# Ledger of designs, part 43: designed miniproteins, single chains, continued (5)

Each design is a single chain, and the fold is of that chain. pLDDT is the mean over its residues in the fold that is shown.

## One batch from the design tools (miniprotein)

Design m17478
Fold by ESMFold2-Fast:
Structure m17478 (fold): chain A 80 residues (1-80)
Amino acid sequence: SELEKKIRELSKRFAEAVLEGNWEEAAQSALELGDLYEEKGDYRNAIQAYEVAIDYAEKAGNTELAEKARQRLEEVKKKL
């Protein structure tokens, strides 16, 4: 499906960002992965992706992105 294709492409983007030490891009990619997993109903993978997004956002010093990921994490936990 298009959703699964987007997840695959974004997973590659995330891996590349981590390898390059681009914490900002890693955080953004992980947040977007979480959103796509949530759309798919895969709440376990969404939770993991949001937790990863928080970690990389903190490493990047992007407090706004970290807060956004925390809010996403709390909302998705309500669906379990």
Scores: mean pLDDT 89

Design m17479
Fold by ESMFold2-Fast:
Structure m17479 (fold): chain A 87 residues (1-87)
Amino acid sequence: SGLEEAKKALEKAVEASEKAIEAAKEKDVEKAKEAAKEAGEAAKEAARAAGKSTGLGTLIGVGGAIRAIGGAITAALAAGLGPEVAA
């Protein structure tokens, strides 16, 4: 129940977050915007998986969402967007 969805969402969130951080390092505004959007979508997916899970699945989903949000904010800042736009 939900645990496998939470694990998949976490894996996707980690990947999106890492991609967003790398795009931010490149200081390419278009890549950073794209990566921020992907990380934001991964964060929403992980949050949904957390909401459908209990116990460990909820914790995994929340962790994925937090990681993806961090990547999205980092990429958005590199694109010249404020944190308020990424939130």
Scores: mean pLDDT 72

Design m17480
Fold by ESMFold2-Fast:
Structure m17480 (fold): chain A 86 residues (1-86)
Amino acid sequence: SVDDMLNKVMKLAMEVFQETHSDADAAVAAIHIHYMVQKLKDAYKSGNLDELNKGIDYFIDLLREYNVPEEVIEKIKKELEKIKAS
């Protein structure tokens, strides 16, 4: 399901934050990631593909700002592309 895919993407990003940041900094990043994942879920449920695509781009930019490795970002992109094809 889309919810399952987004939850897996969120978990992957969180694990990277826990490895690369302090617990406090990882917790702050977690709040922002949860917010963005919720926006993606809302865009998908509304059927607004333009908002979904824009939200995906913002989410990817956010991961880069948090210094998530590019190889992890590419895995996340591939999972998000499955949602766009649905």
Scores: mean pLDDT 76

Design m17481
Fold by ESMFold2-Fast:
Structure m17481 (fold): chain A 93 residues (1-93)
Amino acid sequence: NIARYEELLEEFRRIFEQLRHLLNPEELEELKKLQEKLQELRRQGADPNQIQEAENRIIGGIALMLYSKAYNDAEGVRKKSREYLELLDEINS
């Protein structure tokens, strides 16, 4: 599922620009903070693959916010996110 999740993040990145107009001022500030964290990783000289993975995770999070706006399903998104975290905990146990 990790490989498929990464593919979905790349697809979300591709459509991100089409949906960014749905972001409110608070979400735009969160986006700026995420971009600043990514820039800091680049300044620390992290491996390009690690930087890309972090970028994909950040973009995926933003895409999920846009999805909740487009479909008015913030609770559904939160539920799925919790299920994924629980699954990751089981795998790492």
Scores: mean pLDDT 59

Design m17482
Fold by ESMFold2-Fast:
Structure m17482 (fold): chain A 90 residues (1-90)
Amino acid sequence: TPEERANAIVLLAEIIKETKDEELAKKVIPALVEALKDPHPYVRSAAALALGEIVKVFGNNEEILKTVVPALVEALKDEDPDVRKAAAHA
């Protein structure tokens, strides 16, 4: 369900924030960027928040920033106001 997908994204972001595992972050970023295109705004919102947490933790990694920042900028243009808000809070 969209709720289960969003919850999985939130839990994954919490693990990355707690462990600061850069290799795990790099492995999951493509899936989170794909989740920004999910048909359900709840999943897109969760993905935007997760990518925002990754940027806060790994702001020193230019490769991560080059991938994540453009994706979040695109999420600011999302049709759903809650997704736009999530991207703005990133």
Scores: mean pLDDT 82

Design m17483
Fold by ESMFold2-Fast:
Structure m17483 (fold): chain A 84 residues (1-84)
Amino acid sequence: PVVGPDTEGVEFRGQVMNKEGKKVTTTVRYTRDPTATQRAIEKLEKGPEEGEVLDLDVDASLEQWRDFQEAARKAKMGDLTLLD
């Protein structure tokens, strides 16, 4: 995903495929919580439910962003680009 320091509090809706191949709507929300990205990764690994909220830390390290992108790719989530 592409993020900036002014991305805090912005919400983005996307669709992901669960393990059964069903499309579910997921909300991505950007915060300044250092634990948020790890919890989002755990939710993606368990398979998100309809209306699931994924909190991401805008100040997350490159390693955390890579881990999140890997988890999102495995969940068949599209690119998380806000405001094109």
Scores: mean pLDDT 64

Design m17484
Fold by ESMFold2-Fast:
Structure m17484 (fold): chain A 68 residues (1-68)
Amino acid sequence: TAKGQEALAELQKELEEAKASSDNENIIATYEMAIRRAEDLVKKGDGEAATQLLEQTKKTVESIKKIS
C-alpha cells in the first residue's frame, strides 16, 4: 500500500541521515533491521504494520541515544 511505501521510504531516509551523521552503530543496525522487516510487510500489503514499525523504530533509536 502507499502507506507502507511511505513508511519504508522514511526508514531509508533515517538510515541515510544516521550514516551521514556518523551515528552509533547500534542506531544504524536498528534502522537496517527495520528496513528489512518493512520490506516484507510492504510485500504482504500490510501498510499499517509498516507504519507501526516506523514508530517503534524511532522510539528504540531515541532510547539508544539517551543511554549512550
Scores: mean pLDDT 79

Design m17485
Fold by ESMFold2-Fast:
Structure m17485 (fold): chain A 95 residues (1-95)
Amino acid sequence: RVRGPLSPEEVEKERQETLKELEERGYFDLADALKDMIENNSPESLKKALDLVLELRRQGEEVRVGFGIKGTKEKGEILLEFLERLEQLNKEKQR
């Protein structure tokens, strides 16, 4: 879920709430990837988290995750690739 600009405190709170929800649902690998993404703030960590979301979606699990993303070009490219992959998976599920 994409939100408007958040303060650092709001980003951290949303991160903690997201992690708690993922752990409660049993998505421990995704929770760990999200922790790595937030802590290291790297494009690689973001891609790893999004790849796990795609895998869960491919398995037919509905998962929604909010990310506090700083608008770096590299992260934007990874998000666009993720959205395209998600759209393809949704189309494949319908066929």
Scores: mean pLDDT 64

Design m17486
Fold by ESMFold2-Fast:
Structure m17486 (fold): chain A 84 residues (1-84)
Amino acid sequence: MEEKNKELLEIMEKLTDELLREIEAEKTKERALEIVETFLALMIDNGKLLGQEEALKEGLALLGERLREKGYLEAADMVYAALE
């Protein structure tokens, strides 16, 4: 893996942890979906702009796995659908 992609994935992991903390604080399935939808839109736009779509998709896959482990199944499915 390129060093730049490794650094981006580390940033994505930290963002995933922060996003999950925000979702857990709200304690609603509806809010979790809204948060994930907004995050996906921002990440897709940045992936296109920066040309680092592959690394961003790997970071989103990590988010989807952690959402599924926490029981946010609908939010996880939304992330996986965005990955195709």
Scores: mean pLDDT 70

Design m17487
Fold by ESMFold2-Fast:
Structure m17487 (fold): chain A 87 residues (1-87)
Amino acid sequence: SEEEKKAKELLDKLLALIDAGIELAKERGDERLVKLMEELKKLFEELKKEKIESVEELEKKLLEMAEKNKDLFSETQRLAEEMGESL
């Protein structure tokens, strides 16, 4: 279906962004951020193995994943913000 294809394409784009983030963190020497982003990548790769039929279902699964792994998501975001240009 077109919706299933869109969901898979979006998930692939998210995985590509995570890979880019890992490489940037490695280049900057942020070993902790690398490890957290590698754990995040594993969660997204597990989602890719699941049957996802629509973008709405993908969004629901992403929210459930974030809720189950809130410490991982919060710590990854905090360190990524520290790596970027901050106020």
Scores: mean pLDDT 80

Design m17488
Fold by ESMFold2-Fast:
Structure m17488 (fold): chain A 73 residues (1-73)
Amino acid sequence: SMKEKIQKIINLAAKKDEKALLEFSLSDLEAAIEYVEEKYKKYLEEGNVVGAVEYKRLLEILQKVKKKKLEEA
């Protein structure tokens, strides 16, 4: 399912496994970015600073990989 795929992408981003992340399609990376952005915003609204910082870092890795994948296409 898409949820399982997003969770795999998040786990790889947490490990900073850019090589494995590049194997995903642009649409799958975009779906994961959207999910992570929503979680980041929610943690900010709830005052969960630790969760917000974690998801901001995930977002930065995913955006970097997306940019690299676009440059390789």
Scores: mean pLDDT 87

Design m17489
Fold by ESMFold2-Fast:
Structure m17489 (fold): chain A 85 residues (1-85)
Amino acid sequence: MKEEAEKAKKEAETYINKLQELRDRILSAEPSQVPALRDELVKAIKEAYEAAQKAMGFPELKEIGKKTLEVADEAARALARKMAA
């Protein structure tokens, strides 16, 4: 349905923005702040995966769904690098 596709697109775009913000916050974070940001990122990635799967159900939204997964992966890698430092 058109309304469902628009909602799925908006949710995916929201998580892309949230994950990019979290990635930037993680890269700029003090070591003491990293555990809280990790917990927030884990929750955001889970929700982003659900949004991406909904978007990928619509042929016209496959690219934004893929972008959501790519941004989630980038944020997870940023966290891993910060924790390794």
Scores: mean pLDDT 82

Design m17490
Fold by ESMFold2-Fast:
Structure m17490 (fold): chain A 67 residues (1-67)
Amino acid sequence: DAAAVRELLNRILGRPGATRYTREELLEAAGLFGLPRSVVPADATVLSPALAARFARALRELGWRPP
């Protein structure tokens, strides 16, 4: 669920309610979730549904259980 991924990301970054991100924040999140830098588009500023789905899959492989 994209909303659950966004909530977790915002908690990790200390940015409650954020819907926009720097590319550096998204790259840091990808690294934390065990994903290659290539999953984040060069000009990304939002957690798109596609990127959220990729993060959710990686998190589930790491044992994350969505609420």
Scores: mean pLDDT 78

Design m17491
Fold by ESMFold2-Fast:
Structure m17491 (fold): chain A 74 residues (1-74)
Amino acid sequence: MPSVEELIEEAKKLLEEYVKLLKEKGVPDEKIQRMEKSFEETLKEIESLPEEEARRRLRFLIALIKQEIADLKA
């Protein structure tokens, strides 16, 4: 089972891909910056949780980002 650290790294890589796609689609930098800040705050909150809860929340977040990326590629 992936560690919390491994899931955080996966989520960060997926966010980087999502941000790249948003820039390619012409989304304003201001909106992207707000999203990245919100994501950073969310990750900090998750890191403060018990390990099992953190893993559950990270898996949900990863699935959500993957869906957003898929929607942008469609």
Scores: mean pLDDT 83

Design m17492
Fold by ESMFold2-Fast:
Structure m17492 (fold): chain A 97 residues (1-97)
Amino acid sequence: KIEEAIELIERGVELIIKGLKEKDKKELEKIAEELEKLAKELKEKFPEDELVQEAAELLEEAAKILKTEDTSDLETLLKLIGIILSLIGIEFELRLR
């Protein structure tokens, strides 16, 4: 269950990193659409997990930034998503006690 959320969030991080390196507007729009799909899937599959919902909202914000071509905050969003992913991983490990 939580492993699927981690995988989807990691995929989102990879897309954001790709977006940071991309200069073609059409490819940026495609990356943004994939981020929106991942965010929707996270919200739909994990509606009661607050950390997963927060990660999904950050993926949606990253998609919005990529569509506007103002990527100045994208690195900060990536770091925030990384922190949330780490927290989800720590909580999962503690439950395996």
Scores: mean pLDDT 75

Design m17493
Fold by ESMFold2-Fast:
Structure m17493 (fold): chain A 84 residues (1-84)
Amino acid sequence: KAKELFAKAQEAAAAGDLEKAAELMKEAAKEVEEEVIEELKSMGASEEQAREAARLAIEAMGAYAAGDKEKAEELGRKAEEIAK
């Protein structure tokens, strides 16, 4: 579950285990990508559109986590445009 993996990544980072935190974040990102792809396909997007939109959505989440809200919103809008 992506939410649980993100929580474990934060715990690892707080404990100073940055390698484990990075590994858990990668795993969470993969799960989020699969969930977004499935959701977009269920809404009528093609597999190629869903995959590209999911990639942009993951980048948006990363930007938001880094504090770049403008970049996160820009990438989120692009993901939605591809999915329509």
Scores: mean pLDDT 70

Design m17494
Fold by ESMFold2-Fast:
Structure m17494 (fold): chain A 71 residues (1-71)
Amino acid sequence: MPPPLTKEEIEKLFAEVDKRLPEVMKQYSKDTILQGLEQAKATLERFIDTEEARKLLEERTEELKKKIEEL
């Protein structure tokens, strides 16, 4: 079984997304990226067992959504 996601792993995932976001934005529409982000969040929620990690995922996802929408 996959291990639960830690706060450190969530931070690493969002750091990688930030690095790739400019390239992804060149290839896909904002709507497609936002839909992908919602699906990724739903998938990641299944591997989170701590309140702090869940809150971090929520906060980072909302920050990324705002960043994508403002571009």
Scores: mean pLDDT 77

Design m17495
Fold by ESMFold2-Fast:
Structure m17495 (fold): chain A 103 residues (1-103)
Amino acid sequence: MEELEKIIERLKELRKRAKHPGIQQALDQMIDYLKKAIEDPEKRKVYLSNAGLLAVSAAELAYQHGDLELAREFIEIAETLAKLSGDPELQRAVEAARRRLEA
């Protein structure tokens, strides 16, 4: 689970610089889900999917507030979590969010 530990550390760094309360809450929830994914292999896919959907929502919120760099970082995290979870719904959500950021 070294890959998940690296994502958690990245989220902690984003949390230090996040100014929006909604983004701070999403980061805290993502970190919690990823810790649970490490602890519970049987429910790992569900926790990864939930964290990824939160990352998509955080990316959209960052974009709405003009923070394009933060929005792109959240999309990158969501893409990684979609790949790790294998969740087709999360993959579709990431693709939709990416298209909105490219517009």
Scores: mean pLDDT 86

Design m17496
Fold by ESMFold2-Fast:
Structure m17496 (fold): chain A 78 residues (1-78)
Amino acid sequence: SKVEEAIEELRKGIEEVIKVIEDPSASLEEIEKKLEEFQKRADEIMSTLSPEEQREVMEAIRPLLERLRELAARRLAS
């Protein structure tokens, strides 16, 4: 389904960003660009979904998204 495909793609995107954040050799600029690219792609995916589907996707990815936000905030505040 569209929802299942969106969840899988967004989870992969979040995991890729986390991988860059956890890489000690990655610069803050690289992390910021990766976050921006992810946000753009996430917006594109979400725009193809109904409000009900968007809610279902957000609920499914919320734990990973919260983890991403926490890791990004910690890294970028340094």
Scores: mean pLDDT 85

Design m17497
Fold by ESMFold2-Fast:
Formats: sequence, C-alpha cells, structure tokens
Structure m17497 (fold): chain A 66 residues (1-66)
Amino acid sequence: GMATRLAQLALSVKTLEEAEELARKYGVDLDRIRARAKTDEQRYSLLVQAVLFAAGGRLTEEELAE
C-alpha cells in the first residue's frame, strides 16, 4: 500500500547527502530548500518532507490506475 511505500522511501534516507540525491531524483528544487533552511538539520527535514510529498502524489496516481 501507499503507507508501506512511503515508509520504505523514508527509511532509505539516513544522511543529508542521501536526502539531497533522492530529492533530485524526485524533481525537488534544492535551491528553494537551501534558501528556506538555516541549518543542515533543517535542510535534511525539509528535503525528506519534500520527497515524501512528491512520492505520495505519484503513488496516489498509481493507486488510481491500479
């Protein structure tokens, strides 16, 4: 289900570098995230949230197609 796929995606990101790479794959605007975040901890949190949001949208479309 969608929740399981989102949980697997979240578990795949353990470092800031991994979060940035995954966000890039999902088309997240890294410059916008960097402009909003003041610390590496804030950047990591925003990147993970943006990836989960983007993935959730795609999973909703796939769920409707199935």
Scores: mean pLDDT 67

Design m17498
Fold by ESMFold2-Fast:
Structure m17498 (fold): chain A 85 residues (1-85)
Amino acid sequence: SAEEEEVKEELRKKAEASLKKRGVKLTPIEQEKLERAIEKLAQGIVEGKFDEAIASLTPFELTILSSVLSEYSDKLQAELRKKLG
């Protein structure tokens, strides 16, 4: 939907700004995983299935998102701890 694309673009811009501010460059594989994680999160936000979207993320997707999206970092880190034990 148009709303999902808008949310994805906002999350992408926030992630890119965070990486640029910190001088971090992602590998192509890390960038692909970040894009997929953003897509899953954006869909969850728009559909009101935020908790389900976070639960669907891999440990790596949770790690990369929590490092670049400060507003969601506590929730993402809590799920990461749960998945890693």
Scores: mean pLDDT 84

Design m17499
Fold by ESMFold2-Fast:
Structure m17499 (fold): chain A 60 residues (1-60)
Amino acid sequence: SENEKIFELEVERALLEMQRAILRKALPTFSPEEQARLQKEIAELDTRISKLDEEINKLK
């Protein structure tokens, strides 16, 4: 159902937000080279979260 799809997307968004939060918190503990790599990963998560937000809002 549409409600099930919305729920699945909201769960995926929540998991990505948690992953992003963990990476942001861990970021200062890494070397400068690894920090640059992790920042790119965080930016990718930001993009994925934004796309999920758009999809969820479109279904509501």
Scores: mean pLDDT 87

Design m17500
Fold by ESMFold2-Fast:
Structure m17500 (fold): chain A 91 residues (1-91)
Amino acid sequence: MPSVQEEVKQVLDWIEETIDELSTSTLMAILNSIISEVLTALKRGELSVEQAREIFDWMIEKLEKMAKKYPDKKEALNLVKENIEKIKEKI
């Protein structure tokens, strides 16, 4: 069975491949959905704090990479990144 980590990685890889076809609002909705899923898994004890931090670090790295390639989405990607950084401080 794919782990939560593997599912998140697959979705992030799909986003990177399709980002030029996605609207900014759709991109933000998908990214926020992933964050919500990780937080729900953490609250249910399905992920450790270390595992959740690792997933958020992967997300931050992907968001930074995409922001460099897609300036039109940079502001939205940075907003999601800032939200993840704030969440990491609370867990």
Scores: mean pLDDT 83

Design m17501
Fold by ESMFold2-Fast:
Structure m17501 (fold): chain A 76 residues (1-76)
Amino acid sequence: SSGLPSEMELYAEDPVKDAAKALGLKELKEGQKVTVTDEDGVEATLTVTKVSEDEVVIEAEADGEKYTITVKKTPA
């Protein structure tokens, strides 16, 4: 059975702006930490580990589990 992936890749038109909007931030910077709560009341700590024009990497930690989320720029 395929469990939850420890690594996730997403595509966005503008990874930096889309990630900043999703995290409720005006500006996205490496080393930022944001705590978010999902609809089930689970708190997740998101750490921005990489910011570039074409790619944003976020490490998520929720309920003792760790995940890597990579947001890549969609090819034109």
Scores: mean pLDDT 75

Design m17502
Fold by ESMFold2-Fast:
Structure m17502 (fold): chain A 80 residues (1-80)
Amino acid sequence: GLNAAQRARLDTFPLSAEVKALLEQLPARVARLVLGIMERHLAEGGTAEEGVRLAASSLLGEDVSHLSPAEALRRLLERF
């Protein structure tokens, strides 16, 4: 699960309630890795939704950029 600071940061992202709820369900280590990849992608001028798909692709070892953010996160939840 996410800590209070990570949850507060997640709440600032322009993501659907479904996607945010799925991120909160991830194991703490996986959630930290996803948020780290998203923060880097946002710093490089990308979107939060792209950041979710990039994080999922990185952690799954496969390209899931063609999936919705919610579908990509469900793949992560099934793996971890």
Scores: mean pLDDT 84

Design m17503
Fold by ESMFold2-Fast:
Structure m17503 (fold): chain A 91 residues (1-91)
Amino acid sequence: MEELLREVEKRLKELVEAEKDKEALRKLLEKVRERARKQGWSSSDEEGMRRAMALMVLAVLYYVDPELAREVAELFGYLEELEIAEEIVKE
């Protein structure tokens, strides 16, 4: 768990430091927000907010490292959100 979270942090830090990907990340996050909205995942609902957050994290991770995204999704039980994240990233 702790080792996996450390690897996630490292990958996200590397991505944030790569300024050239800022616009791609902005567009990715816009797609994530729109998809979460279409799924009915509302910020007023704890489960919906949790799923929207999981989708956002998994989409960013899948963009950087698809295998790491899969491992995180399997560990936390967000395989459905992973499938949606993969669809968004492959657009």
Scores: mean pLDDT 75

Design m17504
Fold by ESMFold2-Fast:
Structure m17504 (fold): chain A 96 residues (1-96)
Amino acid sequence: SEVEELLKAAIDALKAGDVEKALELLLKAYDLLSKESSKVALLVRSLVLAAINMLEEGKVEAAIVLVQAAIEVLRNPEQAEEIVEQAMQEVQQILK
């Protein structure tokens, strides 16, 4: 999937400290997902948007968790609710 490849590249950029490149890649993924109306696409879009918002606030670790969750939802859509719940709990711990 082009979306999955963009999200993987975004994580690599974040780990390399290239926040500008990560934002570019996440915005491209968001645009592609905006053309889809499935429940999975809506969940992945919400995770990507949350990651973008975290990056704009300098919260890189939280953004990585959200992008990783988006990839996992794409790979295991049947477990989407559990993946999102676990990611939200991890993000809350990071932000404490």
Scores: mean pLDDT 88

Design m17505
Fold by ESMFold2-Fast:
Structure m17505 (fold): chain A 98 residues (1-98)
Amino acid sequence: SDAAKKAAEAGEGGGEAGARGGERGDAAGGAGGAVGAIGGGVEGWLAGGGSEEAQEGLKEAAEGGKLAAAGGAEGDAEAGREGGEKGAEGGKKAAEAA
């Protein structure tokens, strides 16, 4: 349960960083969003015991990270936020796979 919370928190922080990057039109904020989303995924994957289901959640988190990074780089706060949220969901899915 704790790992799913940490994954969701990391994704949420990533979404906020992506949104800030989108507002400023800079890649650094988007990269922060990607790091948060992927971090959440990793936490979830570790908690899920590295199963195929946990890896699927990690892939989803990585996809969310890509969206957050792209949103920040393009000045799209909405895309950055959506990417972070997808990262959080992926991390939670990975953790629940245990």
Scores: mean pLDDT 68

Design m17506
Fold by ESMFold2-Fast:
Structure m17506 (fold): chain A 91 residues (1-91)
Amino acid sequence: MSAKELAEEALELAEEGIELAKEGREEEAKELAMRAVELVAEALIKKDPSRIPEAIGLKLRAIGMELDGASGLEMAEYALELAKELLEELE
Protein backbone atom coordinates (compact mmCIF):
# COMPACT_ATOMS: atom_id res chain seq x y z
CA MET A 1 0.00 0.00 0.00
CA SER A 2 1.38 3.43 -0.96
CA ALA A 3 1.53 6.44 1.42
CA LYS A 4 -1.37 7.98 -0.55
CA GLU A 5 -3.45 4.76 -0.30
CA LEU A 6 -2.82 4.65 3.48
CA ALA A 7 -3.87 8.32 3.81
CA GLU A 8 -7.03 7.70 1.71
CA GLU A 9 -7.96 4.69 3.92
CA ALA A 10 -7.35 6.85 7.03
CA LEU A 11 -9.72 9.50 5.62
CA GLU A 12 -12.47 6.89 5.04
CA LEU A 13 -12.07 5.45 8.56
CA ALA A 14 -12.13 8.93 10.15
CA GLU A 15 -15.30 9.88 8.22
CA GLU A 16 -16.96 6.58 9.27
CA GLY A 17 -15.87 7.26 12.87
CA ILE A 18 -17.62 10.65 12.79
CA GLU A 19 -20.88 9.04 11.59
CA LEU A 20 -20.66 6.33 14.29
CA ALA A 21 -20.05 9.00 16.95
CA LYS A 22 -23.14 10.93 15.76
CA GLU A 23 -25.15 7.70 16.26
CA GLY A 24 -23.81 7.42 19.86
CA ARG A 25 -21.54 4.47 19.00
CA GLU A 26 -18.67 5.94 21.05
CA GLU A 27 -16.36 2.92 21.43
CA GLU A 28 -16.59 1.98 17.72
CA ALA A 29 -15.93 5.63 16.76
CA LYS A 30 -12.83 5.70 19.00
CA GLU A 31 -11.54 2.41 17.52
CA LEU A 32 -11.87 3.74 13.96
CA ALA A 33 -10.27 7.08 14.94
CA MET A 34 -7.27 5.31 16.52
CA ARG A 35 -6.89 3.09 13.44
CA ALA A 36 -7.03 6.18 11.18
CA VAL A 37 -4.29 7.92 13.25
CA GLU A 38 -2.16 4.74 12.99
CA LEU A 39 -2.56 4.75 9.17
CA VAL A 40 -1.59 8.45 8.98
CA ALA A 41 1.50 7.71 11.11
CA GLU A 42 2.43 4.75 8.85
CA ALA A 43 1.93 6.88 5.71
CA LEU A 44 4.18 9.66 7.10
CA ILE A 45 6.99 7.18 7.90
CA LYS A 46 6.59 5.48 4.49
CA LYS A 47 6.79 8.84 2.66
CA ASP A 48 9.67 10.22 4.76
CA PRO A 49 11.46 8.25 7.54
CA SER A 50 12.79 11.56 8.99
CA ARG A 51 9.17 12.19 10.11
CA ILE A 52 9.17 9.25 12.58
CA PRO A 53 9.20 11.69 15.59
CA GLU A 54 6.18 13.52 14.10
CA ALA A 55 4.36 10.19 13.51
CA ILE A 56 5.03 9.10 17.12
CA GLY A 57 3.80 12.51 18.35
CA LEU A 58 0.47 12.12 16.50
CA LYS A 59 -0.09 8.67 18.06
CA LEU A 60 0.81 9.90 21.56
CA ARG A 61 -1.60 12.83 21.19
CA ALA A 62 -4.43 10.44 20.23
CA ILE A 63 -3.63 8.22 23.27
CA GLY A 64 -3.55 11.34 25.49
CA MET A 65 -6.96 12.46 24.18
CA GLU A 66 -8.46 9.04 25.00
CA LEU A 67 -6.93 9.05 28.52
CA ASP A 68 -8.30 12.59 29.07
CA GLY A 69 -11.81 11.31 28.23
CA ALA A 70 -12.18 12.77 24.73
CA SER A 71 -15.37 11.74 22.92
CA GLY A 72 -15.42 9.49 19.87
CA LEU A 73 -16.43 12.55 17.85
CA GLU A 74 -13.43 14.59 19.08
CA MET A 75 -11.04 11.71 18.31
CA ALA A 76 -12.58 11.08 14.86
CA GLU A 77 -12.39 14.82 14.01
CA TYR A 78 -8.70 14.83 15.05
CA ALA A 79 -8.03 11.80 12.80
CA LEU A 80 -9.95 13.43 9.91
CA GLU A 81 -7.85 16.62 10.17
CA LEU A 82 -4.61 14.59 10.10
CA ALA A 83 -5.72 12.54 7.06
CA LYS A 84 -6.82 15.65 5.12
CA GLU A 85 -3.56 17.51 5.86
CA LEU A 86 -1.47 14.52 4.76
CA LEU A 87 -3.46 14.08 1.51
CA GLU A 88 -2.88 17.79 0.70
CA GLU A 89 0.89 17.30 1.26
CA LEU A 90 0.89 14.23 -1.02
CA GLU A 91 -0.72 16.33 -3.82
Scores: mean pLDDT 87

Design m17507
Fold by ESMFold2-Fast:
Structure m17507 (fold): chain A 75 residues (1-75)
Amino acid sequence: MTPDEVRNKIMANLKEYKELAEKAGGKDVLVYVDFEGALVLRGTSPDPEKVTDVVLEKAKKEIGELARVVNRLRK
């Protein structure tokens, strides 16, 4: 899978990633793809790592081991 194909698959699922992050305790969650194709999470959570793990698990189901999540959530 090319970097552009990875980015396109992540972009197609941004709404689902945001919903998963919110269900895992994220608030004011912003989800976007960076220049390198990583999924970036912003917002607040009591447990940022738990939110990140849930989103990463979903991303791995969509694009496998190429899935990358950058945690920029604050407590």
Scores: mean pLDDT 78

Design m17508
Fold by ESMFold2-Fast:
Structure m17508 (fold): chain A 88 residues (1-88)
Amino acid sequence: SMMEIERKLEEIRELLREASENSETLTKEELEEVALKLLEGLEIKAELYADEEEKERIKEKALEMAKEVEEVLGFEKVAEKLREIAEK
């Protein structure tokens, strides 16, 4: 389902928002590494399964998320990966 990739991007953002509250389960660094691996998997799925219109929506979502993730949440590596996805 193409909606799955967009939903998973949103789930990653929610996970990062939760971590910004000083998560005790994972450090911010550990959570950033998990988010990066999840993004890599979604990028591969998008390349294999998303049509051109879905790819544009994914890129728009990634670019929107990158701004918040960098400026509000402080996950610079995740924001960089999101911008990389948007630039494809």
Scores: mean pLDDT 78

Design m17509
Fold by ESMFold2-Fast:
Structure m17509 (fold): chain A 111 residues (1-111)
Amino acid sequence: DPEKNRALLDAMAELFRKHSSPEELELAEEMAEEIIREKENPDYVWDEEEKKRLAELDRKMQALAEEKKDEYLYIEEFGVRVSHMEAFGAYVGKMVAEALAPRREQLAAQR
């Protein structure tokens, strides 16, 4: 059910936003920015400095995943327990979807 899946992802994203540190939210925003950049420029070739920045973001993500591996969030509305990193992914995905929504609407209007 696409609507139910969207509602679950939105609930996960909101719970992550409320329970995460400012530093975790900043890391999620940096990840979203890189994904948005790649989605808007699929043929973009990253230079050596950009590759180093992405490697550092990956390292920070792996460190967060290891730190939070035993941490879970309970989504009361759905009666499910999700990992902290699943909630992180939902939050990043929501930011990416919201940033790309104007472009999708422009493309839909051209159909």
Scores: mean pLDDT 78

Design m17510
Fold by ESMFold2-Fast:
Structure m17510 (fold): chain A 73 residues (1-73)
Amino acid sequence: SSVTDFDTGEVYTDPNAVVRDIFSGEKMTVSEFLDPNRIVTDRLTGKKVKVSDLPEVVNEAFDKRSAEVREEL
């Protein structure tokens, strides 16, 4: 289980590492982010899914460029 920081591309496997939820902007530990009770909205379907089902998708699909393009002016 791991999470990727979209701004830096860093992959975190330490459960105590603090990461930012890309969907809510909230800071939380990797352990909390990968909690089976943690739900985020799947961009592809618009349906709520567990974050544990998304780490592989976000690691491949969400690049740092996406974060920059999404920046509000």
Scores: mean pLDDT 55

Design m17511
Fold by ESMFold2-Fast:
Structure m17511 (fold): chain A 78 residues (1-78)
Amino acid sequence: MEQEIIEKTAGRIRDLLVAAGASEEDADALVDALLAGDGDRESELMREIAERVGDETARRLTGELQRLMAEAYAELLA
């Protein structure tokens, strides 16, 4: 059950990033960093994505990622 929620959330985050203009490689790397709790790597990858998609889009993506993660944590706690 937990692994299914994690895989579903990872897929949603990956799709969101690619749809916004991130590369599949950057999207996969960011998902891996998020699942590992590697905040330094997350910050590095978000900067690279921001350079590609622009600061306004990156700010929106950060908010959407936070919402998706919060929803996943709520589902895991249920």
Scores: mean pLDDT 79

